# Designed miniproteins, single chains, continued (3): the designs that were tried, part 10

Each design is a single chain, and the fold is of that chain. pLDDT is the mean over its residues in the fold that is shown.

## One batch from the design tools (miniprotein)

Design m8341
Fold by ESMFold2-Fast:
Formats: sequence, C-alpha cells, structure tokens
Structure m8341 (fold): chain A 81 residues (1-81)
Amino acid sequence: SEEEILKEAEKLAKEAGELLKKAEEARRNGDQETYEKYLEKVEEIIKKLEELRKKAKDPSLKAYLDTLVQTLKKELEELKK
C-alpha cells in the first residue's frame, strides 16, 4: 500500500541520515575502511528508495521519493569530495 511505502521510505531516510553522519565521523578520524562501508550502505538505501518509487502510484508520494533520492545522492556526493 502507499502508506506502507511511505513508512518504509521514512525509515530508510532516517537510517541513511545516521549512516551519513557515521561516514563523516569515520572520514574525520581517518578510518577509510569504515567510511567506505557506510557509503556502500547509503548507496544500498538509495537503491531501495528507487525501487519503492517504482511501486508508488500516488503522484505526491512519487515526488517525495524523488526529492528524497536526489537529496541523499547530493549529500553522498558532497561527502565524497
């Protein structure tokens, strides 16, 4: 259902935010291996959100998921700099 897609997306968004913070901390500490592992997990979450976007039928939910994916991709790219 659309409600289940929204709840899963919100859960994934929160998890991605926490992983991005942990990745930034690992980078600041010079822990390259841990940094790369957290980036990979964020990339996996983005893929899951893109799959949820394919299942969504509500235009508003699709727009929310598109914005969320774009935001996370931008944050991931900024962190890689």
Scores: mean pLDDT 88

Design m8342
Fold by ESMFold2-Fast:
Parts: C-alpha cells; sequence; structure tokens
Structure m8342 (fold): chain A 80 residues (1-80)
C-alpha cells in the first residue's frame, strides 16, 4: 500500500500541486511507514490520500484526476 501511496504523491507533484502540500502528503506517508500501530498507519494513509486527491482535483488535468482516483481506489482496497 505504501508503494501505491507514493505513486499518488508523485502524480500530485507532476500535476502541479504546490510543494508545501506535496511535502505534507509525503510526511504523512513516511509517518505511516514508520508506524507500528495498524490503526494509526491506516489513518495517516487515508489523510495522505484525501490531501493528494484534493490537490490533484484543484491543480491537475482530467487525466491526472482519473489516475489519482484509480490509485485511491487501489489504496482503499489494500486498507480493507
Amino acid sequence: VIDRARELVDLAERAGVPPDVVERVRGLIDAAEASTDPAERRRLLIEAVRLAIRGVNEYGSDEDREKAIELAREIGELLT
């Protein structure tokens, strides 16, 4: 799931999401990877996905939005 979350943040960066937002998303993913608590890991990844999707929706193209939604669905499935 971490690899898919990283693909999503890389997409957000390429889509033109501001660097401060991209760094916040990366921080959430790094915190999730470092977490030993499954509930905390899930919460951090959900926050990262929501923030990344919001950024891509604001700054990205229609193709970027479609790819971001697909990655978010894959991450959601892996977190179930």
Scores: mean pLDDT 81

Design m8343
Fold by ESMFold2-Fast:
Structure m8343 (fold): chain A 74 residues (1-74)
Amino acid sequence: MSIEEVVKEAIEEIEKLRKEGEKSPEKEIIESMIDHAIKLIEKIYEWGKKYNEEEAIKKIRETVKILKEAIEKL
């Protein structure tokens, strides 16, 4: 799978979390966490294209996992 496909899937999964959080009392925190995660994924993508795409893919997947766990613990 290309890094572009991994980024697309990651953003789609993260945006799904935003939609699920729309009715949460923690909505503002969830939105902030999602916005930060998207910016981090963009920076990891740029780093991966320059240095190591395989490692960037791992870091992007880990970022999504950490975000999901952090939102669940709210």
Scores: mean pLDDT 87

Design m8344
Fold by ESMFold2-Fast:
Structure m8344 (fold): chain A 61 residues (1-61)
Amino acid sequence: DPPLSREEVEEILKAAKEAIEKNDTAKVVGQVLILVADTLAGNEYARKALEEVRKLIKEKE
C-alpha cells in the first residue's frame, strides 16, 4: 500500500486529538495504530503526528 498523504495524516491527527479530548480510549488506540503502521513504512508525516499524539496524551490530566 502507498503511504498516507499529508492530508490523510492530518485528518487522522485531528481525529486522534478529538478522541483524546473526549476520553475515547478505543478511538485513540485505533488512530495511533494507523500512525504507527505508516511510521514503520517510512512516512515522516505519520511519525510527526504520532509524536504530537504522544505529547497530548502525556499532557492530559
Scores: mean pLDDT 80

Design m8345
Fold by ESMFold2-Fast:
Structure m8345 (fold): chain A 64 residues (1-64)
Amino acid sequence: SSMEKERKEVIEYTANAIRGIGALLDENWEEAREYFKRAGMTDEEIDKLEEEFKKLLEELKKKR
């Protein structure tokens, strides 16, 4: 397989992951899940990411 195809897939997965994070910041959990699925993540991985993101939001609240 060509490395070019793999690079394009990584870019697409990364872009969808970033969109998912943007949706999480807006507390649009359903939209975030759809983007993370398009990024190739499983439901278990998404649940773990959401849990970790909620922890990060709590830490950010403390830092202000």
Scores: mean pLDDT 78

Design m8346
Fold by ESMFold2-Fast:
Structure m8346 (fold): chain A 66 residues (1-66)
Amino acid sequence: DPVLEEARRLSKEIGDERLVKLAEAMKKAGFSDEEILRFLRIVYEKLKEGKSFTEAVREALRELAK
């Protein structure tokens, strides 16, 4: 599964297992692979910027809603 593989790669890179759990939850909710990958990359970038997990997820959701 390329989405879960990318989620595991990003999770290992940032040290946050919640990225994998987000990907699994989004797949179960019916999001497309493209939407999930875009969301995970935004969350990853915000976490690298030093934002909290909650803030990173909130910002990624705002970007997807556009």
Scores: mean pLDDT 83

Design m8347
Fold by ESMFold2-Fast:
Structure m8347 (fold): chain A 66 residues (1-66)
Amino acid sequence: MSAEEAVAAYERAIARSPDDANAWHGLGVALAELGRLEEAAAYYERSLALDPTNERARARLAEVKA
């Protein structure tokens, strides 16, 4: 799946279930792959707001801000 296809897939998942922390995290990953780091950071923060125990989202947020 391309990063653009992943963005579309996660956007559909979020539209169906906006409390899906994993979908927000996946959207952030796809945006980071596209070089859209500021948007990726915002979506990682959203994922962490929904699931504060998601260490992968926390690590990726630190990476894009470092």
Scores: mean pLDDT 81

Design m8348
Fold by ESMFold2-Fast:
Structure m8348 (fold): chain A 84 residues (1-84)
Amino acid sequence: SNEELYEEGVKHAEELGKYGTEKAKELGLPEAAELFEKAKELAIEGYRLIFLEGKPEEGYKLLEEAEKLAKEAGKKIQEAEAKK
């Protein structure tokens, strides 16, 4: 169901957000941690709009923003690892 797809999306976003945020904090990158947290929040709201509200256009825009923030955070992690 759409509700089950929403629940799966939320679980996935929370798991990735936790992983990214914890890794960023361990590397001393609080800005990357903040980006992962914001990406998680946007992804959850995007899934809610798509699956629960029937607003896919609005929801996909939030998912695209979440992806951009996660990529920015991931780049900060990659650059920090490359310096070692």
Scores: mean pLDDT 87

Design m8349
Fold by ESMFold2-Fast:
Structure m8349 (fold): chain A 68 residues (1-68)
Amino acid sequence: APLTPEERLELAKRQVDALIAYLRAHPDLSPEVRATVRDALDRQIEVIEKINPEEAEKYRKRVDEVLA
């Protein structure tokens, strides 16, 4: 059976948290690897936005702070 919206939201939030932690742990990543992680973050945030736009806004802000 496919994931419920609640399960999909929870999984997407966990993936974003893990990717943010990875970026913070690895400040010396190559630009190519950093771009790949950014693309993965954007995809997971789009999943969050479809289910809960307010949560997605908070995660976008956090990603912008980490990538700045």
Scores: mean pLDDT 83

Design m8350
Fold by ESMFold2-Fast:
Structure m8350 (fold): chain A 69 residues (1-69)
Amino acid sequence: ARGALASLVATAKTEKLSVEEIVEMLRRAAAATGDPAFREALEIVEKSLKEGLSREETIKRLEELVKKL
């Protein structure tokens, strides 16, 4: 759900999680819920890792996804 993803993104910002830690959290959430929003978020973070984007840019892209849901 949108709210659950927003909460996870807020936690990542507050606890200053690495991009790799965000991937693991999203992977667990997607497996537990089956919610396609978490799968889409996981794809964004994995693409950010592959492209070498900063943690801050990755979080910004996740926040934009939350707004679109």
Scores: mean pLDDT 78

Design m8351
Fold by ESMFold2-Fast:
Structure m8351 (fold): chain A 58 residues (1-58)
Amino acid sequence: YKLSDEEKQKIVDIVNKVVYEGMSLEEAEEELKRLLPDMPQEVFDQIMRGLKYEIERQ
């Protein structure tokens, strides 16, 4: 599965909402599934893991 530039931008927008706007990981998960419904579970899990690590590092 290859992420398009548009899909990458959607992911970046969600990351920014989590990091700077206080969006919860649950809300981010729901938003990702809504915006990228055809994304494989393995790719989804990788993105969510990255989000969790990014929050924990701040």
Scores: mean pLDDT 76

Design m8352
Fold by ESMFold2-Fast:
Structure m8352 (fold): chain A 60 residues (1-60)
Amino acid sequence: SKELQQLVAKLTGAKIALIGGEVDLKLGEEFSPDAAEKGRETLKQAEELLKEAEEEFKKF
């Protein structure tokens, strides 16, 4: 139960990071190059976290 809750927390965190990175990228393209670069870095890390969490989730 706790292990599954930690996995759900990881998946939720990764999805929130994807949304944040996507927002930063879109806003950055229109308003700030710094935000766009930050968004790309956030998206890359979130995609890696999602893949790891999905592989772990398949054990359940």
Scores: mean pLDDT 77

Design m8353
Fold by ESMFold2-Fast:
Structure m8353 (fold): chain A 76 residues (1-76)
Amino acid sequence: SKEEEVEKLREELKKYMEEMIKAAKEGDEKKMREYAAKATEKVGEIGYKGSPEEATEAAKEAQKKGEEAEKILKEK
């Protein structure tokens, strides 16, 4: 179902956000930005296949994690 597809996209988004934070902690700016780009693509896919509310929540979560990653990277 579309709901199951959106759930898989949310799980993929979560994994990319986790990898982004991990790369930031390791000081790997290139890897961090690659996962940030992948996370942004997943937010777009959630917006295309899911509800506007799901897209908005995913976007806010990704933005918050992206800001956290940038802060971690700058402290390295």
Scores: mean pLDDT 84

Design m8354
Fold by ESMFold2-Fast:
Structure m8354 (fold): chain A 63 residues (1-63)
Amino acid sequence: MVEIRYRVEGDRVTAEVTADNEEELDKAIERSRALIEAHTGRPAEVRREKRGDKYVATVRPAE
């Protein structure tokens, strides 16, 4: 299972991705990165984290 949550705060678009395995995480990261880069015109930053048995990543525009 993979879950992508998008948040828009002013000019900031952030995606939080949660997945049960790294393959689903990587696919969701690429999708979120492409969307954020298209929306903001800026490169996206990715932060990966493991929370218990889940893989989590935060994708946001680079500053």
Scores: mean pLDDT 78

Design m8355
Fold by ESMFold2-Fast:
Structure m8355 (fold): chain A 67 residues (1-67)
Amino acid sequence: SLEEEIAKLEEELERLDREGTRAAVAGDYARAQELSAKAKELARKLAELYEKLGNFEKARVYRQIAE
């Protein structure tokens, strides 16, 4: 379902955020940038899915993250 896809992508985004923070703290800025790019792509997809769900507030939040 749309809601199940959203939940899985939100879990993935949270994992990328945790891994990116650890990479940045370790001084691995190249990895942190790669993880940030992946997180932005997921945020774009989440914005589209939330818009389809009719949740325009969440769609706006994820679009801002994707910038």
Scores: mean pLDDT 88

Design m8356
Fold by ESMFold2-Fast:
Structure m8356 (fold): chain A 82 residues (1-82)
Amino acid sequence: SEYEEAAKALKEIAETGEAALKKDPEKAKEITAKKAEEAAEKLKKDPMSAALFEAIKKAAEVDIELALEGAKEYAKRLEELI
């Protein structure tokens, strides 16, 4: 299921980003944006998932905490659907 793949990608973004944020906020932005871009490309055949990950990438560039909160909340929401 593309929802399962999206939920997994969102969890990985949240976990790796939060861990990086505790050490280096700039590195956290870079890692979060890169993982979101990779997820958007992997899920490009689902426009909603692609748009979600592109939004996370953009949010990470301006507000890393907002991007990680978004990834965490959307992961929970998608897990409730699968």
Scores: mean pLDDT 81

Design m8357
Fold by ESMFold2-Fast:
Structure m8357 (fold): chain A 104 residues (1-104)
Amino acid sequence: GLKEEAIKRAEEYKEEGEKYEKEGKYEEAAKKYAQAGGLYDSVEEYEKAAELYIKAAELYEKVGKYRLASKAYLRAAINYEKLGKKELAKEYEEKAEKLYEKDK
């Protein structure tokens, strides 16, 4: 079904992300992890989506792409809010705000 196809595609993007990460291509890896997170979010797999957005954010932060890292942390926070995990949502919102300020 549509959910199964989305999950399969998400796992393929995750695998591509892992390959780029092993090659030291952290920005490309982050982009693939964010794409995987978006697919999990679209099928309401909020915990897996949040984890993938966090991975993307950490890799964007590692390469100094603070605005992209901020956006990825905000997406993780939104997914934790959907899960009712208010403390985790707040933590990632605060990380996003701090990183956004670095580009100003």
Scores: mean pLDDT 90

Design m8358
Fold by ESMFold2-Fast:
Parts: C-alpha cells; sequence; structure tokens
Structure m8358 (fold): chain A 61 residues (1-61)
C-alpha cells in the first residue's frame, strides 16, 4: 500500500513536470491538484511526498 501510493505520487509529479515543460500549465496544475489530494488522503506519507515534490520542482526550476 505505502509503496503503491508513493509510486502514484511519483507518476503524478512526472506528469506535472512534463506538462509544464510542454507549456500546458492547466494540465500541470491538474496533476498538481491530484498530487495534493493524494497527500491529503495519506498524511502519514507527507515527508516522503514533500521530497517527491521538491525533486519535481528542481526539474522545472
Amino acid sequence: MKEEVLEKARKLAKEAVEAYKKGDIQKALQYAQQFQQLVADNPELIPEMEKIAAEAEKEIA
């Protein structure tokens, strides 16, 4: 379960980064919102998910 949630989070982060790099900001925001919902549903995984988000931000910064 925990590994499946983290894998979904990584996929959402990658999709958001890819959409952002393509200039599809609206799509990137949709993936970001899905990521935030996953965080809300799994508060015990917040530290791991923050790390995934930080790694994604480095890709677009």
Scores: mean pLDDT 80

Design m8359
Fold by ESMFold2-Fast:
Structure m8359 (fold): chain A 77 residues (1-77)
Amino acid sequence: SEERRKKRIEEVKKLFETSGYPKEIIDLMIEKTKLEFEANERIQKLFDEGKLDEAAEVAREYQRKLEEIDKKISKLS
């Protein structure tokens, strides 16, 4: 549910804020978490629809986006 996702994002945000990480890194970690939830929901929907080839393409798209965020985090760490 959207409420569960929103609660999870809030919990993740509080954990990162408690960790003492710089705000720029925290913002990227939150962006990454949101993107992972979006990817899982979209890919699962495509699997449920039997669109396996589209699911694989979408998974590759999100993998590239996640790698870009990881590169940004690495440069700031």
Scores: mean pLDDT 82

Design m8360
Fold by ESMFold2-Fast:
Structure m8360 (fold): chain A 90 residues (1-90)
Amino acid sequence: MLYDDDRETLEAVAELLEDAAEAARAGDTQKATLLLVSAMLLASLSRSPKAPEILKLIKEAAEALDAGDLEKAVEYLEKAKEVAEEALKE
């Protein structure tokens, strides 16, 4: 089972990733980048064994945003959120 602080961190990460994906779909790359950086920072504080996978997917999304590939960025952000939600199921 996750500690309560890990659970709150992962819930916040999932919410930030969802908001980042919505911003990317809207073409708001600046907002998507800020939300993604916030999610990356919080995920780096998580003790979950899935945190490295979440961070890898966030990095892939950041690289896609930097390349202007919004479709791939959304795909990676949605995958990162899915992994964070799986980590919350314990």
Scores: mean pLDDT 83

Design m8361
Fold by ESMFold2-Fast:
Structure m8361 (fold): chain A 70 residues (1-70)
Amino acid sequence: MKKEYEEQLEKQKEAVIEKAKTLSPEERKELIEELEKEREELEKDESIPEEVRKIAIEKIEEAIEELKKL
């Protein structure tokens, strides 16, 4: 289960990064801001198991870092 979830998140991250390469700098900035909001909400969501939440946060942070390099 955990491995499947991580694999799904990795694919989502790759799709987001690929889509971001086609966006304008302004649109990429907006996407980064939305991802940062999602990360903050996940950090507060105690209904998600800590281990699963940690993986999701790590993948969002990886996406943000890759988008900032574009």
Scores: mean pLDDT 79

Design m8362
Fold by ESMFold2-Fast:
Structure m8362 (fold): chain A 101 residues (1-101)
Amino acid sequence: AGDVVEVRDLRARIFNEKGELVAEFELPPIRGASGEEVFQAVADRLAAMADSLGLDKATVELEFTLVNADGSEVRVRARAVITKNADGSWTVEYTDVEEVP
């Protein structure tokens, strides 16, 4: 659809609380009607990955291509901090978002 936002070529590197790289993943393209929807879908996948690894807290380095609704493309590097709450839910916070040359 012409007015969708897409994240493609998404590579995620997961670090534990000690700063050790524990996993590296490439995610399939994620599409949504808005940037908020797409980034929530990314957050849900990162939380599922951390849970599968038995982590309670992780830092994730993300590199991806963001395709805007107008079809323009930007290569982005971002960091996410993901934390498991006492009820078993996850909090995902995106930080250090920048364009990659």
Scores: mean pLDDT 81

Design m8363
Fold by ESMFold2-Fast:
Structure m8363 (fold): chain A 60 residues (1-60)
Amino acid sequence: PLEATASFSDPNKAIGLTLRLLGSFPKVTVSLSGDSVTVKGDDTPEAQAALSELQQFASE
């Protein structure tokens, strides 16, 4: 399984990413806790893409 968590200094970025991931990858588990976003999924291209988007957003 794929799993990643990223924390954001701006809570609005965390909220925006959570909504974006839920809209783009409905079969991936996405959870928001304060300023932290967690993505969990099976080892699928969809889950890999969702995790990559999380990592890219975290780098900003």
Scores: mean pLDDT 77

Design m8364
Fold by ESMFold2-Fast:
Structure m8364 (fold): chain A 58 residues (1-58)
Amino acid sequence: MELTPEEAELLNRLVAEGRIAPASSLQDLADQVERIAKETGDPELQRLAEKLRELAAQ
């Protein structure tokens, strides 16, 4: 299972904006994206966080 181009661009934008700290695992990355999604109310970020968590759980 892979990120779509749109999901990858969202993730790259968060990194470029300095909103994501260096992540050592997909679980850590998912937790960071989920926190930002809750802060902003962005449903696309919430969906991205859920997908990253599913990838970490596989």
Scores: mean pLDDT 77

Design m8365
Fold by ESMFold2-Fast:
Structure m8365 (fold): chain A 66 residues (1-66)
Amino acid sequence: MSDKDLETLKKAGMDDASIEALKKMEEERKRLLEEGDEKAYREKSRALAVKFTSEALLAIGDQIKS
């Protein structure tokens, strides 16, 4: 996930805590890739995708409900 993607999510109404959590997960993912830990990298990438999807859907749902 790029910094531009995170900025887009912030503009879409995601809170700062969620954006910060996504940034930390991306940083950890890059670190694991550099260390060559493929298993941990794959697990972290999966967790990041799930968290991103859940938070994006929640933000959209709240906006539609109002």
Scores: mean pLDDT 72

Design m8366
Fold by ESMFold2-Fast:
Structure m8366 (fold): chain A 76 residues (1-76)
Amino acid sequence: DAALRAELAALLARIPGVSPEEAERIAAGIVEQARRNPEGLLATLEQDIADAEAAGDQETAAILREVRDLVAAAVA
């Protein structure tokens, strides 16, 4: 889904240190994983959110929650 990929890329580009090109590559991978293994992808995103929170990186954690919510809505 081109729309989902574009929205994910825009969110991921907000993470400090992530370039727009890298964000598009990651977004494409997320869309592929959402088609092949949505349960595993959502579990991985929950773990990434928990890891960011444990590291005190609240900005990255907030962006990853938006990514999770977008993925969850797309696979429902």
Scores: mean pLDDT 85

Design m8367
Fold by ESMFold2-Fast:
Order: sequence, then C-alpha cells, then structure tokens
Structure m8367 (fold): chain A 78 residues (1-78)
Amino acid sequence: MEGIIISLEIAIKEAEKLGHKEVAELLRKALEYVKQGDLEGAIEYLEKAKELAEKLGHHSLARGLEQIIEQLKKLIEE
C-alpha cells in the first residue's frame, strides 16, 4: 500500500509539471480513496485520469497509471 501511495504522489507531480490540472485533480481524488481503503473508488478515478492522459497525448503517464490500476486490482482480487 505505501508503494502505491508513493507512485500516486509521483504521478500527481508529473501531471502538475505537464500543466494538466484536470489529470492532477483526478489523481488526488484517487489518492484520497486509497487512503480511505476504498480501492474500487480509487480505480474508477485512476481509469478516468488514464483516459484523459491518453487523450492529451501523454502515453507514458497513462502507462504508469495503468500499472498502478493493476496493482490495486491485485489487492482487491487476492
């Protein structure tokens, strides 16, 4: 869990550096859900952030978000 929080904080900083305020806000919402233990809610907001990042042409950021999503899914399904 700690590693996922760190990965999300890094993704938020990268979205902010890229000037993508909407992506950063979606990622902050996902981080709040992770801290509350609502992993399904976190995944919903991460999927939205990933789709927006892809639409904006930031495929590297979107790939990083996909990795975080898969880690969260493993925690729910195991």
Scores: mean pLDDT 83

Design m8368
Fold by ESMFold2-Fast:
Structure m8368 (fold): chain A 69 residues (1-69)
Amino acid sequence: TEEMLEEAAKRARELGEEYGLSEEVIEKVVELARKGDLDGAGALLAVHGGSEAAERFGEYVKELEKKYG
């Protein structure tokens, strides 16, 4: 749902900030998450923030999927 994707986008921003991504990269990750490209958002987090950032995002997405359907 749109609400689930907005929560994913918010988490992507939080992780981008925590792992030191530039604001320009954070905005790209957030846009991908809002569009439902969660794999693309995770891939950008991995490239710029490392595998742990992407793993934490993926874990959060799994919890959102349980919450929303």
Scores: mean pLDDT 86

Design m8370
Fold by ESMFold2-Fast:
Structure m8370 (fold): chain A 65 residues (1-65)
Amino acid sequence: SPLDEILETVEEAYKEGLSKQDIAERVLEKGAELGLPVDTMIEVVKIVLENSPEEAIEKLRELKA
């Protein structure tokens, strides 16, 4: 699923120690590559920017369920 690839991208970026802004940029690039809707990409970016890494991962798992 495209959202599985987004979740993997976010998890990898947190492990690399990237800033929330850098993670958001990587998510936007990956989402565009995967053809995800703009509304979905906005939701993912908001989750990353507004939450701790652990909370963001949990919310992204809920989003793809």
Scores: mean pLDDT 82

Design m8371
Fold by ESMFold2-Fast:
Structure m8371 (fold): chain A 67 residues (1-67)
Amino acid sequence: SGNPAVKKLQTMLKKAGFLPEDYPIDGVFDETFEEAFEKFIEAFDKDKDGVLSKEELEEFKKKYPAD
């Protein structure tokens, strides 16, 4: 079993199109998830500092809710 926070991120990344539709929600931090997460940060990081702000995360949650 995997980390619940990682599972939520995997679900959000799949909804946003950063992970393939057939990608398993297993909570494992693998290379595919890492690549998708980096692309997500690049897309929503307004400061371009490689760190997602609280405001950028809230914007993403509103557009792609996990539940």
Scores: mean pLDDT 69

Design m8372
Fold by ESMFold2-Fast:
Structure m8372 (fold): chain A 76 residues (1-76)
Amino acid sequence: MFEKLKEEAEKLIREAEKAAEENEDKEKKQKAISKIVAAKILLVAGEIHYERGDEETAIEELERAIELAKEAIKLA
């Protein structure tokens, strides 16, 4: 489960970054970038918790990262 969620989060973050880069609306771009940064922080936190054996917390953090990345894509 964790590896699949991590791959999905990384893919969606990359898609969000590309969409934000191409967005000409400065306000929407800034909101998208803020969500992308938050998603990246949650991705790193998820990896740390998984390595500690806190799999439940790691999965919750990756799921939140995925949702933030999806929101960023919609804003872009």
Scores: mean pLDDT 85

Design m8373
Fold by ESMFold2-Fast:
Structure m8373 (fold): chain A 102 residues (1-102)
Amino acid sequence: SRAEVLARIRAVLERFAAGVEALMRAAGVPEADIEAFRAEFDAALARFVADTADASVAEIQAAAKALLRSMFGRAVALTDDAAFAAELRALLAATLAEIDAV
């Protein structure tokens, strides 16, 4: 079940990244900044997978939530668009709940 938990959390994190990219494009964030965000997200995800190889389910969930909060901070700083910030906060809240449900 640990492998299944890791696979589910990876899928949740990948959906979060895709959702953030869609919100960034809608807000008019430059493509270069979106690409830089995706590269940083992919690097953080690779570190997460390596760091959680022998972790408990609770530790995997905690690490995933830490990754989400870190990447949210990077994304929200890219624009002063209040609508983007609100939609990104809603996506973060929904994704954190999804991690807790795994």
Scores: mean pLDDT 89

Design m8374
Fold by ESMFold2-Fast:
Structure m8374 (fold): chain A 56 residues (1-56)
Amino acid sequence: SMEERLELAKKELLSRHPPPADPEAEVRRVAERYGLPEEYIPELLATYRAHLATQP
């Protein structure tokens, strides 16, 4: 389902080491890999940016 793919995409983004130089491009690439439509990109990007903000 779309919800399952969204959760897998979030998990992959949060597992990235080191953080990419272009978070937006990385989010778009992961969304495309999991077959998520454009509407999910803002949610993925917000989740990823929040995660990066917690990293030293």
Scores: mean pLDDT 76

Design m8375
Fold by ESMFold2-Fast:
Parts: structure tokens; sequence; C-alpha cells
Structure m8375 (fold): chain A 59 residues (1-59)
């Protein structure tokens, strides 16, 4: 798998997580709040991976 393919895959995953977070907008149940927290954590992890792959691509 090329670094460009990894970058595009990560961008796609980030967009999916953002979509899921938007779907939870205005939801206040304990289950929705927990799911939102998990999605925000996943988004943070994906952003860190995106930085790593981007750094490798420019090397």
Amino acid sequence: MSLKEQLLKLIGEILRVIGDLLDLEGETSPEALKKREELEKKLKELKEKLKEVSSKLKK
C-alpha cells in the first residue's frame, strides 16, 4: 500500500467519524454522550495517524 493510499484511507475514515458525530448532534442520552466521546477519541487518533503518514510522505 502506498503512502498516498494510506493518506486517502485516513481522510475517508476521518470524514466517516465526523459524519457520525454530526448524526449525534443534539442527542443527550448517556449512550449518545458515551458514543460521542468514543468518536471524538477516535477522531483524535486518526488525526495523529494522518500527521504521521503526511510526515512520511514528505520525507
Scores: mean pLDDT 78

Design m8376
Fold by ESMFold2-Fast:
Structure m8376 (fold): chain A 60 residues (1-60)
Amino acid sequence: GRLSPEELAELLASFRSEWTREEIRAFLAKHWASSLSPEELERLTEEVARALRALGVRVR
């Protein structure tokens, strides 16, 4: 099943206290590249990055 951006952010926050935008994009591409267009992947990366920042995780 496809996780929400908020659920993805909580998952990523459990692994590390700091993420780069490129690391977020690479993680999402590794797991969902076959089901997302490049534009959808970029949008999801931005939404996850925003959710991570809301959780207090540093995104560079």
Scores: mean pLDDT 81

